# Designed miniproteins, single chains, continued (4): the designs that were tried, part 94

Each design is a single chain, and the fold is of that chain. pLDDT is the mean over its residues in the fold that is shown.

## One batch from the design tools (miniprotein)

Design m15243
Fold by ESMFold2-Fast:
Structure m15243 (fold): chain A 76 residues (1-76)
Amino acid sequence: ATPEEREMAILITGAVIYAIGVIIDAELRGDEKKKEEAERLLKEYQKRMLEAYENKDLDTIKKIAEELFKKLEELE
């Protein structure tokens, strides 16, 4: 893997792990609405990040990951 491919993989993996953490926290708190929204965001943004990865567009992946982090932070 190239250094750029590794950076893309790390960003995608980090965003997914963070989303899973938000889902687990919401479940433990009994917050079904936050859980459902976090699951929806994970599915939507995972697809967008994978599409950008196919194009090797690191800048787009960074923007998508930042958007996902911000939206998930707003749920906490």
Scores: mean pLDDT 82

Design m15244
Fold by ESMFold2-Fast:
Structure m15244 (fold): chain A 106 residues (1-106)
Amino acid sequence: MEKVERLAEALRAAMAPHLTPEQADAVSDRVRKLAEEGIKEGLAPPPLSEEERRQYAADAVGVVMAEVTGSEEAANIGKQAAESLPEELWDTLERVAAAVARRRRG
């Protein structure tokens, strides 16, 4: 769970200047829950190239931001924040992306 907490903290920190405290808390909590879900259920992205995996992960952060804020601008900021994350967190971010994709499939 250390990487889950580091991911949630890193995204919260990157987006805090652009969000209310309540929205920052909601994003952090949602990312944490999605990461835990993805890890526990062994969810992985579909077979993708390295570039497609980056886009897939960034898009998932954008979806979380849009759901919490209702703002397209905040979604774009979330995508930029994902691109700036350390590589050691990308595996955990891909688990978040897989969980987002599963929830959106309905």
Scores: mean pLDDT 77

Design m15245
Fold by ESMFold2-Fast:
Structure m15245 (fold): chain A 57 residues (1-57)
Amino acid sequence: MVLEIIRQHARAGVSVDTLIETLRKEGVPQSVIDLIEEYKKQGVRTAQELLEKLQEQ
């Protein structure tokens, strides 16, 4: 579920901030939001960059 939302936002070219707000509205757990905020602190700025980081696991 969360990964599909990230993929849709990556295709739309939205920022990580816009993605975080969408995930909060969708009721995603705070632990997932916290993880994304950690990636943002590491320099991730877009949903596409976040998706690439998650695929490198």
Scores: mean pLDDT 79

Design m15246
Fold by ESMFold2-Fast:
Structure m15246 (fold): chain A 66 residues (1-66)
Amino acid sequence: SMEKIERAERLLVRRVIETGTTLFTKEEVAEILRESGFSDEEIAAVLSRLPEIASTKEIGEALHSL
């Protein structure tokens, strides 16, 4: 749902502010998506579209491809 995508994008922005990096491992992306209310199946679908280390742009594109 769009609400879960918006929540994930807010958590990504917060992590960028806290860490100073726009790069995320698949494990970090999975944690953010789980916190955002995505199912394990939805998380697997997003992660399958990402490299091992993904930019915020790549993550956003993968989320909007659901």
Scores: mean pLDDT 86

Design m15247
Fold by ESMFold2-Fast:
Structure m15247 (fold): chain A 92 residues (1-92)
Amino acid sequence: MVEETKKLMQEFFDSLTRGKFDQAIKIMQQLVDLSSRSPEAAQVIMQGFIDYGRQRHPAGSGYLLMRAILEKDPKKYSILEDFDLHLSSLPP
């Protein structure tokens, strides 16, 4: 489970770096589903975002572009809100 979640996180950031936003959004939906079903998966996802943020990974720019796309799609906006809530709940 933890290794599967880490692999999905790696595929997510790779998709963002390659500009494959449709694939990144699909993986994001899978990550949200895993997070809702497993507290351990939720923790791995949150830690993955922290680690990639600290690395100033090229995926950061892709993530911002993907967020802009999601913000314009009302059906997928809830996925963005779920991630924002998880990230905002992390103590600095």
Scores: mean pLDDT 66

Design m15248
Fold by ESMFold2-Fast:
Structure m15248 (fold): chain A 94 residues (1-94)
Amino acid sequence: MTVTATAPTQDLAEGLIDAARNAGKRFGAEVSVEKSEKLGGTIVTVTGLPEETYTADGVVKRPGEKSVYTVEVTFDSKAGTATFSSGQKILPTT
């Protein structure tokens, strides 16, 4: 099945892309990323996820900050949607 998610900000886009790639690589699914440079939005599409709901983690780096944080994304391949579940772990970048 296909899941499509749109990230309106660059921070959320980085987290979604990383989570989608982690999910895609594990299940052999294809990940497509379309960046609208003029609108600043990013569309992430994952094709070939299993029929069950899958949660994957993505790492987000904020511009100007030395720390990164982790966002959890739940992919519901039955509904064709992705949602943010949790994301409050900060990892230091050294």
Scores: mean pLDDT 65

Design m15249
Fold by ESMFold2-Fast:
Structure m15249 (fold): chain A 88 residues (1-88)
Amino acid sequence: GPLTSFTTKPTSVKTEAGGVDTVTVNVPYAGTYRIYVDGVFQSDAQVYDSNYKLVGSNGIADLKAGTYTIRGLTGVTLSSTITFERVK
């Protein structure tokens, strides 16, 4: 059946000012995704590609397979589960 979501662990975590977290993730499959941390939707998440171009905001991103930087997350550690729920 179609892949509706996947989960991943952050490859890196950087805590920035204001208690928001920046993470690096590897996305295995192309799709449009909603982003969650430990089951909580990340409405302020901004997604950047490997060239530092903004490719997603407000917790939603249209992604190809590859490495991305996500900013504006809350409560992330290297043990956190990041869920990419596929909506298209």
Scores: mean pLDDT 80

Design m15250
Fold by ESMFold2-Fast:
Structure m15250 (fold): chain A 63 residues (1-63)
Amino acid sequence: TVGDDIRDELMSLGLSEEEATVLTLFSMGHSLEGIAIQLGISVSTARRRLTRAQKKLRESLLK
C-alpha cells in the first residue's frame, strides 16, 4: 500500500518503524486515539512518537 511505501522512505530518513507508522497513519487522517488503539499503545506514546517523527523529519531535511 501507499502507506507502506511512505513508511519505508521515512525509516530511510532516520525514523524508527514505530515513529514512521504513527506519522503515516496521522497524515492519512487517523486520530491519535485511533492510532493508539490500532498499535496497542497509549495516546501519550502515540503523541510522543508523532512529535519525535516530525522533529527527525525536519532535521533530515536540514542536512
Scores: mean pLDDT 78

Design m15251
Fold by ESMFold2-Fast:
Structure m15251 (fold): chain A 79 residues (1-79)
Amino acid sequence: MSYDEIVEEILAQVAKEAKKHMPDRAQEIVERTTRRLNELKAEYKKRNVPIHRFEIFLLMHAISVSGEALVKEWQERRA
C-alpha cells in the first residue's frame, strides 16, 4: 500500500460522509481536506515516516478537518 493509496482512501471516505451529512458544504470540505492531506503526504514522504504511522496521522488529520466543519455548522445552527 502506497502513500497515494492511503490519501485516496481517506479522501473517498471524507467525500462520502460530507455529501451524506453536509451536502451544501461537501465540495468545500473535500477540497480543503485534499489540499491539507497532500501537503502532509509530501512532508511525511520526505521524513520517511512508516506507512502505518502515516495512515494513522492522516486519518486523525482528516477527522480534525471534517470535525471543525461540523462544529462550525452546529454552532451557527445553535446561534
Scores: mean pLDDT 72

Design m15252
Fold by ESMFold2-Fast:
Structure m15252 (fold): chain A 97 residues (1-97)
Amino acid sequence: LTEEQKKIADKIVELTGASREEAEKIVEIALKVGKNGKDFSIENILGGITSGYVDENGNLGGLKISEEVWEKYGGSREIMTSRDVKKATAPLIKYVK
């Protein structure tokens, strides 16, 4: 990650309580979801949190995102499963290469 992207990871830690390592992984996922990594924004990062980083139990990797944060950044309150994330991102994978 670039220095700018690491600063965004720090903001994810502040917003969600995630570890820095988890936050950096979320940034990587958000960059892939955001138009082949070209569009980088907090909205796209939070989209990556909901649709990109989910554990095997359907939990967001131990992250708890408050209702206020979801409303502020236009995210979904529903946690997606890893299978649903793969389905949602599959059409975008060919554009990442």
Scores: mean pLDDT 50

Design m15253
Fold by ESMFold2-Fast:
Structure m15253 (fold): chain A 95 residues (1-95)
Amino acid sequence: MKRPTEEQRKLIDERINKAVEEQIDKATLSELEKMKKAVDEEIDRIRTALENVEAQLKKNKTPELEAVLSELREQIDRLNRTKELIDKKIAEKKA
């Protein structure tokens, strides 16, 4: 499978972020709660993977492992931003 270029990754990320924001804005309270659960579960999975990669880096520092670590950190950052948007929208709908 051919890896996308950094420029292509940025365009994909921008499209995903915009689509997620629009979906959150249109979502019902029940849908938002389901989205929050899915995001929390995804963050937990990525955090476990991050800890495993950090442990491997302590044994052998390779550019490949450093790239994976960077990608996992970026994924957690994106999911945390999504979670903040969901939490804000849930609070607005409950108020």
Scores: mean pLDDT 77

Design m15254
Fold by ESMFold2-Fast:
Structure m15254 (fold): chain A 57 residues (1-57)
Amino acid sequence: GPEKQKSFNEAVALVEKDYGVTFSKAFVQKAWLEVVPKTSDVSSLVIELKKLYEAEA
């Protein structure tokens, strides 16, 4: 829903800023499918996004 999308977009922006990177569209789509079902709050989304990014590095 709109609230989950807002929280996810905020978490993406925070991780991109923290790591100094810009996520690809493919990564953002994968992260939406893998991470959003697990959690919906910004802090937890940041943690899960970092885990997913590190696993693909």
Scores: mean pLDDT 81

Design m15255
Fold by ESMFold2-Fast:
Structure m15255 (fold): chain A 104 residues (1-104)
Amino acid sequence: SDLELINFLVSQGLSEEQAVKAVDILKKAGVNPSSFIASAKTLIKSAKTDLHLLILANMGEKDLSKLSKSDQVEAYLIRAVLYTKAGNKEKANSDLNKAEKAAK
């Protein structure tokens, strides 16, 4: 549900405004909320040692640009969560904006 996804994103450190925006972006891109939560949990679990190195190694800009629009949206939003957990608010906001543009 939308509320479950909002609660998940807020629990990861996103603001309520960022979480609502992310839900709207995912719905426009046709991404299932439960699928997104599952994918995000898997990547967050893998990122426990170094969030920035995992982002660079597995979610670099060149690799993301080759994905479908819906996959780009999911990847940018997961990366925004990872940057939020790492305390990098600027990069998290940048990735939210990239997800919004990819969903259009």
Scores: mean pLDDT 78

Design m15256
Fold by ESMFold2-Fast:
Structure m15256 (fold): chain A 65 residues (1-65)
Amino acid sequence: MKVRKIKVDPGFVSLEDLALIVAGVHVADAVSRGEPRPKVTVTKLDENTARVEIEGGEVTILEKI
């Protein structure tokens, strides 16, 4: 599975909320392309790190700067 690490300043939202937004964008993109809804899992790893996992796709690690 491909893993991508992104450093991000979540600004006025929590890191968990940003991770949920990223997950939602992936679901919307797949549906808009006529693909079945992917299974997406969001996990808070610690205060500065969250993981977004797309079934059959890539894992994105969000790191707070």
Scores: mean pLDDT 76

Design m15257
Fold by ESMFold2-Fast:
Structure m15257 (fold): chain A 96 residues (1-96)
Amino acid sequence: GSNPKAVELIGKVMSTEGRQIGLLRKEMDKLLTQGDYEKAFELQKTILEITELGNKAVDEVTKLVEEGDYEKAREVAEEASREIERIAKEALERAR
């Protein structure tokens, strides 16, 4: 069974990833409708980058929780969530 602390931290990373990907996909749909395929493709690259970052953070959080290092697990989850939000914000600003 999943450790409740791991579930909470993983949930934070995954919910942040889901929200930011949702915003990026909405802007991609707008760009595609406008015929701006180059900007849409750059946002697709950003979605892949965010997905990779989220996967790495989930794996690291899981390992740290299994090792009993809950403080580092929290730091990893919080830092990954901040990085995901920053990457998404910068990509959206470049697309506008």
Scores: mean pLDDT 89

Design m15258
Fold by ESMFold2-Fast:
Structure m15258 (fold): chain A 71 residues (1-71)
Amino acid sequence: MEAEVEVEIFDEEGNLVGRGRRTVPADASLLEVVREFAREMGLKPGRYRVRVRVTVDGQTREFEGELELPE
C-alpha cells in the first residue's frame, strides 16, 4: 500500500521555506521523509515547523511538528 505525502516546512518566523509531494510506502517513517526532503532542498541548520498531509485510499490525515536540522 502506498501513501501520498505533502510536506510544508516553515521557518521560526512562520515563512514557508519548502513544499513538496512524494509517494512513499504507507509504513514509511514520516519524520525520515521530512528530513530527507529538507536535505534535498538544502535547508540551513536551525529550527523549523512542519505540516504533513498523508493521503491513503482517499483519506487525508494532517500532522504538525517541529524539525531541528543539525549543523
Scores: mean pLDDT 79

Design m15259
Fold by ESMFold2-Fast:
Structure m15259 (fold): chain A 73 residues (1-73)
Amino acid sequence: MLPEEYKELLAELLGKNPELLQRLREGDESARETAIIAFNMVLKENGLPMVPAEELEKALEEVIEEYEEKIKL
């Protein structure tokens, strides 16, 4: 489970990049790779340890699911 601080940073990154979020929701593999790279850069800039790609992929799926649930309300 990703720490809350990481989840907040990920949500902020996706919120600032609505095009990237849309592509991720469409299942674009290149968008997933871009998001992982961009998020690792954000983590490094904030002095946080990098997370393995598989954990970031799970966190991305969780954040996307939360956005989809919010839209259905």
Scores: mean pLDDT 74

Design m15260
Fold by ESMFold2-Fast:
Structure m15260 (fold): chain A 64 residues (1-64)
Amino acid sequence: GDAERKEELLKAAENLVKGGKEIGAEELGQQYADEVRKLLEEGKLDEAEKVLRQGERELVSIAT
């Protein structure tokens, strides 16, 4: 349900922070994670997932 999806997206946002720290981009990772958390608090699950995916792509781009 939506509660499970919200929990999964919150865990993924936590992973963005960890991934950012690993590559020296912790501020960028934290920024995306904070935006995802804010959207989840507003009930915007689809928008939160889009922001999460964008953050993942940006961190991969920096790491490569």
Scores: mean pLDDT 82

Design m15261
Fold by ESMFold2-Fast:
Order: structure tokens, then sequence, then C-alpha cells
Structure m15261 (fold): chain A 79 residues (1-79)
């Protein structure tokens, strides 16, 4: 499983990158999932949640949406 420290590092990278579109957010979570060893099934659920989210041109709002999804999946699966 992923440690809480790894989750915090992923969240920090998301906040730093601040993706502004759904497509950019999906690419970022794919890259982070490969980097930190997140299971592909969990990644697919994350992408599904992102596809059903409303995005803003504000990168902070978009990063917060991705972080919230990541936190929900961490609680559900113990990433």
Amino acid sequence: GISEETLQKMQQELYELQPTTKEDAIEVVKELSKKYGIDEKILKEMIEKLNNSSFSSNGIITANIVINILDQLYEKYGL
C-alpha cells in the first residue's frame, strides 16, 4: 500500500502543477499513479470520478477537486 507520506507528496505535486483542464488533470493522475505505484483499477476509478467532475480554468480549484478524489480513494482502499 501507499504510505500517508506518499499521499502527501502526491497532493503537493498536484497543488504545484495546478492542472486547468479535465484532460490535464487525467494526465497528471496517470503520471503520479505510475510514479507512486497506484493500482490501475484504482486509477480507472479516479479517472471516472474526474470525468464526472465540473472543472474551472482556476488551477487551484481543479487541483483541489483532484486532491479530494485522491483522499476519498485513500480512505476507501488504503492507497
Scores: mean pLDDT 76

Design m15262
Fold by ESMFold2-Fast:
Structure m15262 (fold): chain A 72 residues (1-72)
Amino acid sequence: MIDLEKIKEQLQSKDLTKRMEALAFLSKVQLSVEEAKEIAKAIPKEFHKLFLEEVVPNQSEEAKKALIEELS
């Protein structure tokens, strides 16, 4: 079970370590389409490139589409 609120808080934190911990966790899990949409909306613009490179490749085709649509 993914704690979406905790992950969103880590991604929006000014602490780079917390952002990187959230990214590392997300790179190892499969997101649902709904989870992907919520997370994508919480990602700071400066973090979009890393998310596209590290998290998106490991997702299902449906979750990839949802992430790309929100981050574009």
Scores: mean pLDDT 78

Design m15263
Fold by ESMFold2-Fast:
Structure m15263 (fold): chain A 93 residues (1-93)
Amino acid sequence: SSLSLEERKKKADEILEEMKKIIEENGKLSKEERRRFILELASLIPLEDFDEFKKYLLEKAKSLNSKEIEEVVKEALSLSEGIKLIEEGVAKL
């Protein structure tokens, strides 16, 4: 990957803060905003350091006290884990 684990964490923090600002201003994320943030977060999740990054994101999301942010983070992690399982399956061929 072109980004270090620490660079990915910083970008994730920026995305989480952007979601928080939208929720504070509008009360909730739109369906389109939720989809965008899920994809952006999923793109940052590294395969090699998956468990460490997962722990970091879940702890950070909980600290923001937003159920919507926690749901977006969980969906992004689920999507990234699915991609990891597919790549691991292909590597066994």
Scores: mean pLDDT 82

Design m15264
Fold by ESMFold2-Fast:
Structure m15264 (fold): chain A 88 residues (1-88)
Amino acid sequence: MKTLEELLKELEKYVAGLDFASREQEILVHNLLGDVRIAVELEKKGIKPSKEFVENLIKGIRETADALNDPEFRKLADEIIEKIKELS
């Protein structure tokens, strides 16, 4: 199974190739990238995030997946969510 850092790299590659339908979608995706980067940094430092951080991140990932309505992103989102759950 992929590490959270490997999933972040796949997410960054996906986003780099993505043509955004709206500015709102672009902001949502870039906010998600920032939050996942924070999660990767916490994992590398051995710091367990709060339950609130985990719940908010999972919610943000799901909202972004719904906004993009892309099966490729949904698959990646589900893999990231499973890894985020392992941090708590």
Scores: mean pLDDT 83

Design m15265
Fold by ESMFold2-Fast:
Structure m15265 (fold): chain A 65 residues (1-65)
Amino acid sequence: MDAAAIEREVRERLRALTGEDLDVRAEGDTIYVSGVSDVLRTSGVALQLIGIGFELGVSGKVIQT
């Protein structure tokens, strides 16, 4: 899939789950998510990224600020 398509799909899924617009970036085979400020939210986002990554054949990583 194109990077833009992956970013859009991941962002929409995470928005539906968290109610927040998170920053989603696809770089090579890795999806980076930032803007998660809560440890519990970070765990939920990480689990969703694992599922999406398995489905799309990419790795997910959450960046905390």
Scores: mean pLDDT 69

Design m15266
Fold by ESMFold2-Fast:
Structure m15266 (fold): chain A 78 residues (1-78)
Amino acid sequence: EVPEDLSPAAREAAEFALSYVDSHKEILSKLTDEEREAFEDRLVGAAEFIAKARGDPLTPQERERLRALVREKLDEIK
């Protein structure tokens, strides 16, 4: 579930990131901790790109919240 206090672009970015994890659960559940951290960075980076492309770049706080959401989702499939 995407937090309501995010901007529209940040919400779209979070929805993209979380749906990507859901769509690739089988592969992502097999990653090492280091591979998982690298994947988190890449997915958050892609989400930041989406937010910027919409003209509403993520704040540092929104980026941290997005990373936390992605990490939580990855832990669910572990």
Scores: mean pLDDT 78

Design m15267
Fold by ESMFold2-Fast:
Structure m15267 (fold): chain A 92 residues (1-92)
Amino acid sequence: AAAEEERRKREERFRKLIEEIKKKLEEIERMEKEGIDPVEVLAKEGGISLEQARLGLETLREIKRIAETTDDIEEQIRRVEELLRETAARSE
């Protein structure tokens, strides 16, 4: 019972995260269509380097790919957590 409730809450949090990422990527696609460089916008908004902004954008695209190509939500969560740890290690 407790483990099932914790799993459900984790899955709900993950689904919300994926929806937010998809919305952000749709905004980025609109910027690209308008001739705006999304990497420059992300760097300026985040107060980060262009290289960090590019890595962040690539990470968001990879998260979307994992969500679209992996059928099991628990496996999606594991793969995304692994990707985020690797990205954090490279940004040191």
Scores: mean pLDDT 79

Design m15268
Fold by ESMFold2-Fast:
Structure m15268 (fold): chain A 61 residues (1-61)
Amino acid sequence: SARIQAAIDAADAMGQDTISRTTFRNIMQTYLGMSDVDIRRIMRRHGITDTMTMDQFRAAL
């Protein structure tokens, strides 16, 4: 979807191999309208505690 692509583009624009938990939350809230509860649920499902790779980020979308 256009929202998912915008989230990926925002992450790619940072030019980093990894994304912090805070950055992931901000992208998910801004582009996908996800609640903190939903974001925490996704992070637990993928075993994400602090930082994540771009592959983990794409898999969580």
Scores: mean pLDDT 78

Design m15269
Fold by ESMFold2-Fast:
Structure m15269 (fold): chain A 63 residues (1-63)
Amino acid sequence: SDETVAKLAEELAKADPDRDGRVPTETAKELAEKYGFPRSVVEEAEVDGLVDGAELLGLILSS
């Protein structure tokens, strides 16, 4: 649901205090799983142990 995606977006922003737009892969997987999204969607957005929050949200909305 759109509400669930909005909550995930809020938590991803909170997990990125340095505001570089990226979150560690394990943190992103934990947050996605908390909101009922598969870990595999995080893997699609992962680069070198980091996940771009906007890219992850785009993948979820496109699925």
Scores: mean pLDDT 78

Design m15270
Fold by ESMFold2-Fast:
Structure m15270 (fold): chain A 63 residues (1-63)
Amino acid sequence: GPLLQLRIAAKELELPSVAELQRLSREEIEARIRELHKKEGLEVSDERIRRSADAILAAIRAA
């Protein structure tokens, strides 16, 4: 369900809780996804970042 998806997303984005993830704006979520990929030396497209952020935001709205 949406809550499980948010818990996974919070962990993947290295956030301490789902509540912290729910406080982030779209731009902050996108920036955090970009920064984590950069730290791992991974190249990621703006389109993929937007799709990932959209999925997280949809889960926030559904929870």
Scores: mean pLDDT 82

Design m15271
Fold by ESMFold2-Fast:
Structure m15271 (fold): chain A 73 residues (1-73)
Amino acid sequence: MRAAIAELLEGAIEAIKAGDEQKATSLLTAAALLAAAAGDDETLELIMEAMRAFDEGDKERAIELLREAIERL
C-alpha cells in the first residue's frame, strides 16, 4: 500500500512539472482514494492540500506537499 501510494505521488509530481493537468489530477485522485482506503488521514490531508494548491496554480507548493506526503509514508 505505502509503495503504491508513493509511486502514484511521484508520478503526480512528474505530471505537474510536465504541465500534464489531466494526468496529475488522475494520479492525485488515485493516491487520495488509496490513502483513504488505508485509513492514512495524514497522507490524505496532504494530498487534498496539494490538490487545492494545484487548482490555485501554485505548482511549487503542490509539489512540496506531495513530497512531504511521500516522506511520511
Scores: mean pLDDT 84

Design m15272
Fold by ESMFold2-Fast:
Structure m15272 (fold): chain A 69 residues (1-69)
Amino acid sequence: MIPEEVVRGAGQAVEAMVKDEGLSKEEAVEELRRGSRNAVAATAVGFLSRDYGLTPEQIAEAAAEAMGV
């Protein structure tokens, strides 16, 4: 199961991309899934994969859950 802390952290990365980069929530989730195409997404994926052993796909799933997508 994806930890609640990961869901929250991934959701915060989506919110930052939506507010600062002008992406939709769906586009921001896809940036996390792709891993390194956006600096905010790359940073979030790097920390969450290191600390929790999660893949970019799992991090994107957590973000989608947090954002109600």
Scores: mean pLDDT 78

Design m15273
Fold by ESMFold2-Fast:
Structure m15273 (fold): chain A 65 residues (1-65)
Amino acid sequence: MEKLEAFRKELEKIAKESENFEDLEITPEKVIVKVKEMDISTIGDLIRMMGLAFELGMELIVKEV
């Protein structure tokens, strides 16, 4: 349970700090992220999100808009 709260907090923090994130949807099995641009900073944030999702057994889906 604490891992889910920490994960949500980290995802929300990343999305808030990066202007390239358009939308973030968290479901029990999937994290769906919409991004404007795939720059180096955004790729770094996505890699961190992938690691967190993997630890929770969740799939990370990235959509460019």
Scores: mean pLDDT 73

Design m15274
Fold by ESMFold2-Fast:
Structure m15274 (fold): chain A 72 residues (1-72)
Amino acid sequence: DEKKKKEYEEIEERMKKMVDLADETLRSAQELGAKGSPESARKAIERAQAFLNAAKDGAKTSIEKAKKELEE
């Protein structure tokens, strides 16, 4: 099942990249907060949250799809 293993690895890498983007965005938010830009920091936090939500939704969709294919 090498093919399916590769597919899951690719999904996992994609999710990891989204988490890394969220982390980098949060670091930028901390720098903006330190420089006295709370509104810009808040927007950066919202963007990081959106990346995390996208990763979470992607994982859920992939699991649901795999389950449906197994039942069909």
Scores: mean pLDDT 72

Design m15275
Fold by ESMFold2-Fast:
Structure m15275 (fold): chain A 83 residues (1-83)
Amino acid sequence: MPVDQSLADLYQGLLELGLSEKDALRILSEIQQGILEGNPEEAIKNAYKILSELVKEGRLSKEQGEKAKKLVEQTVKDVVTGE
């Protein structure tokens, strides 16, 4: 299914950017829940908060965090606009 593939690609992309499996799954859970509830903007906002916390904790660089935010936003847009 297109949504399942987009979420799988997001998961792999987050891991490649240096997120742990736990942190990547947390972001995926937020995105999936927001899409199902019809609140994709809130899902992006919540994912951005998680990514900002990881950068603040030194678990991601600022550049990795920005790339991850862009990947999250692009994935949500692709899922929502992929009619």
Scores: mean pLDDT 81

Design m15276
Fold by ESMFold2-Fast:
Structure m15276 (fold): chain A 60 residues (1-60)
Amino acid sequence: SVAERIARLREQIALDRANVEALREAYAAETDEVKKLILELMIGGTETMIERMEERIAEL
């Protein structure tokens, strides 16, 4: 159902937001420039996924 799809997307958004927070903490503690770049890309990619999932919920 549409309600089940929205519930699953909201659950995934909550998990991804928690992951972004953990990645930001890792980024703040990281001293290696290559690892910092990887963390920055992971944060950006996850935030883009969250935005797309929120857009999908708005369309349902």
Scores: mean pLDDT 91

Design m15277
Fold by ESMFold2-Fast:
Structure m15277 (fold): chain A 88 residues (1-88)
Amino acid sequence: MRLVLYVEAGRRSVRALLVREEDGKLTVVAEAERAVERGSGEAAAALMRELLERAGLTPDVILANARVAASPAVRALAEELGAELRGP
């Protein structure tokens, strides 16, 4: 079993999707999307925290778009969680 958190910040939205990979099957275990004034790493990190707290799970890997992966807030959260942060 492997937990992957996908996170993306658009211009005016942030979204996160927590997926469990088990025996070659992908299952969505939690998701969240939020309209924001500005899509930022800070907004993404906040949404990630809320999603993970609600799910009661810790991801093994965080996959983020380049903008989000470069954010100090997202990097700090990945370090706090012990999760591998990957971006392009």
Scores: mean pLDDT 82

Design m15278
Fold by ESMFold2-Fast:
Structure m15278 (fold): chain A 87 residues (1-87)
Amino acid sequence: SISDFRQDSQQQIDMITDMLNQGVPQDQLQGHVTIVNQTLQQNVFNVNTDDAIQIHRDTIQQIIDMMRQNGYPVPDSVQQTLDTIEK
């Protein structure tokens, strides 16, 4: 459901925020964010509403912004997902 997708998306943001605050190694964050991106893409496909697309775009944008602000490189797959959503 859209409410489950919104909750899951927020939990991923919260987890990434915690990882950034802990100063995790770049490789660990890159791996985690790549898995998050794949999970969000699958969830959007299952819900397939304008609200889900907006949540997905906003979530990916927030992840990218947080990574850049903390000096972490953004995985190409994550940037490609955002570029695809923004059509």
Scores: mean pLDDT 82

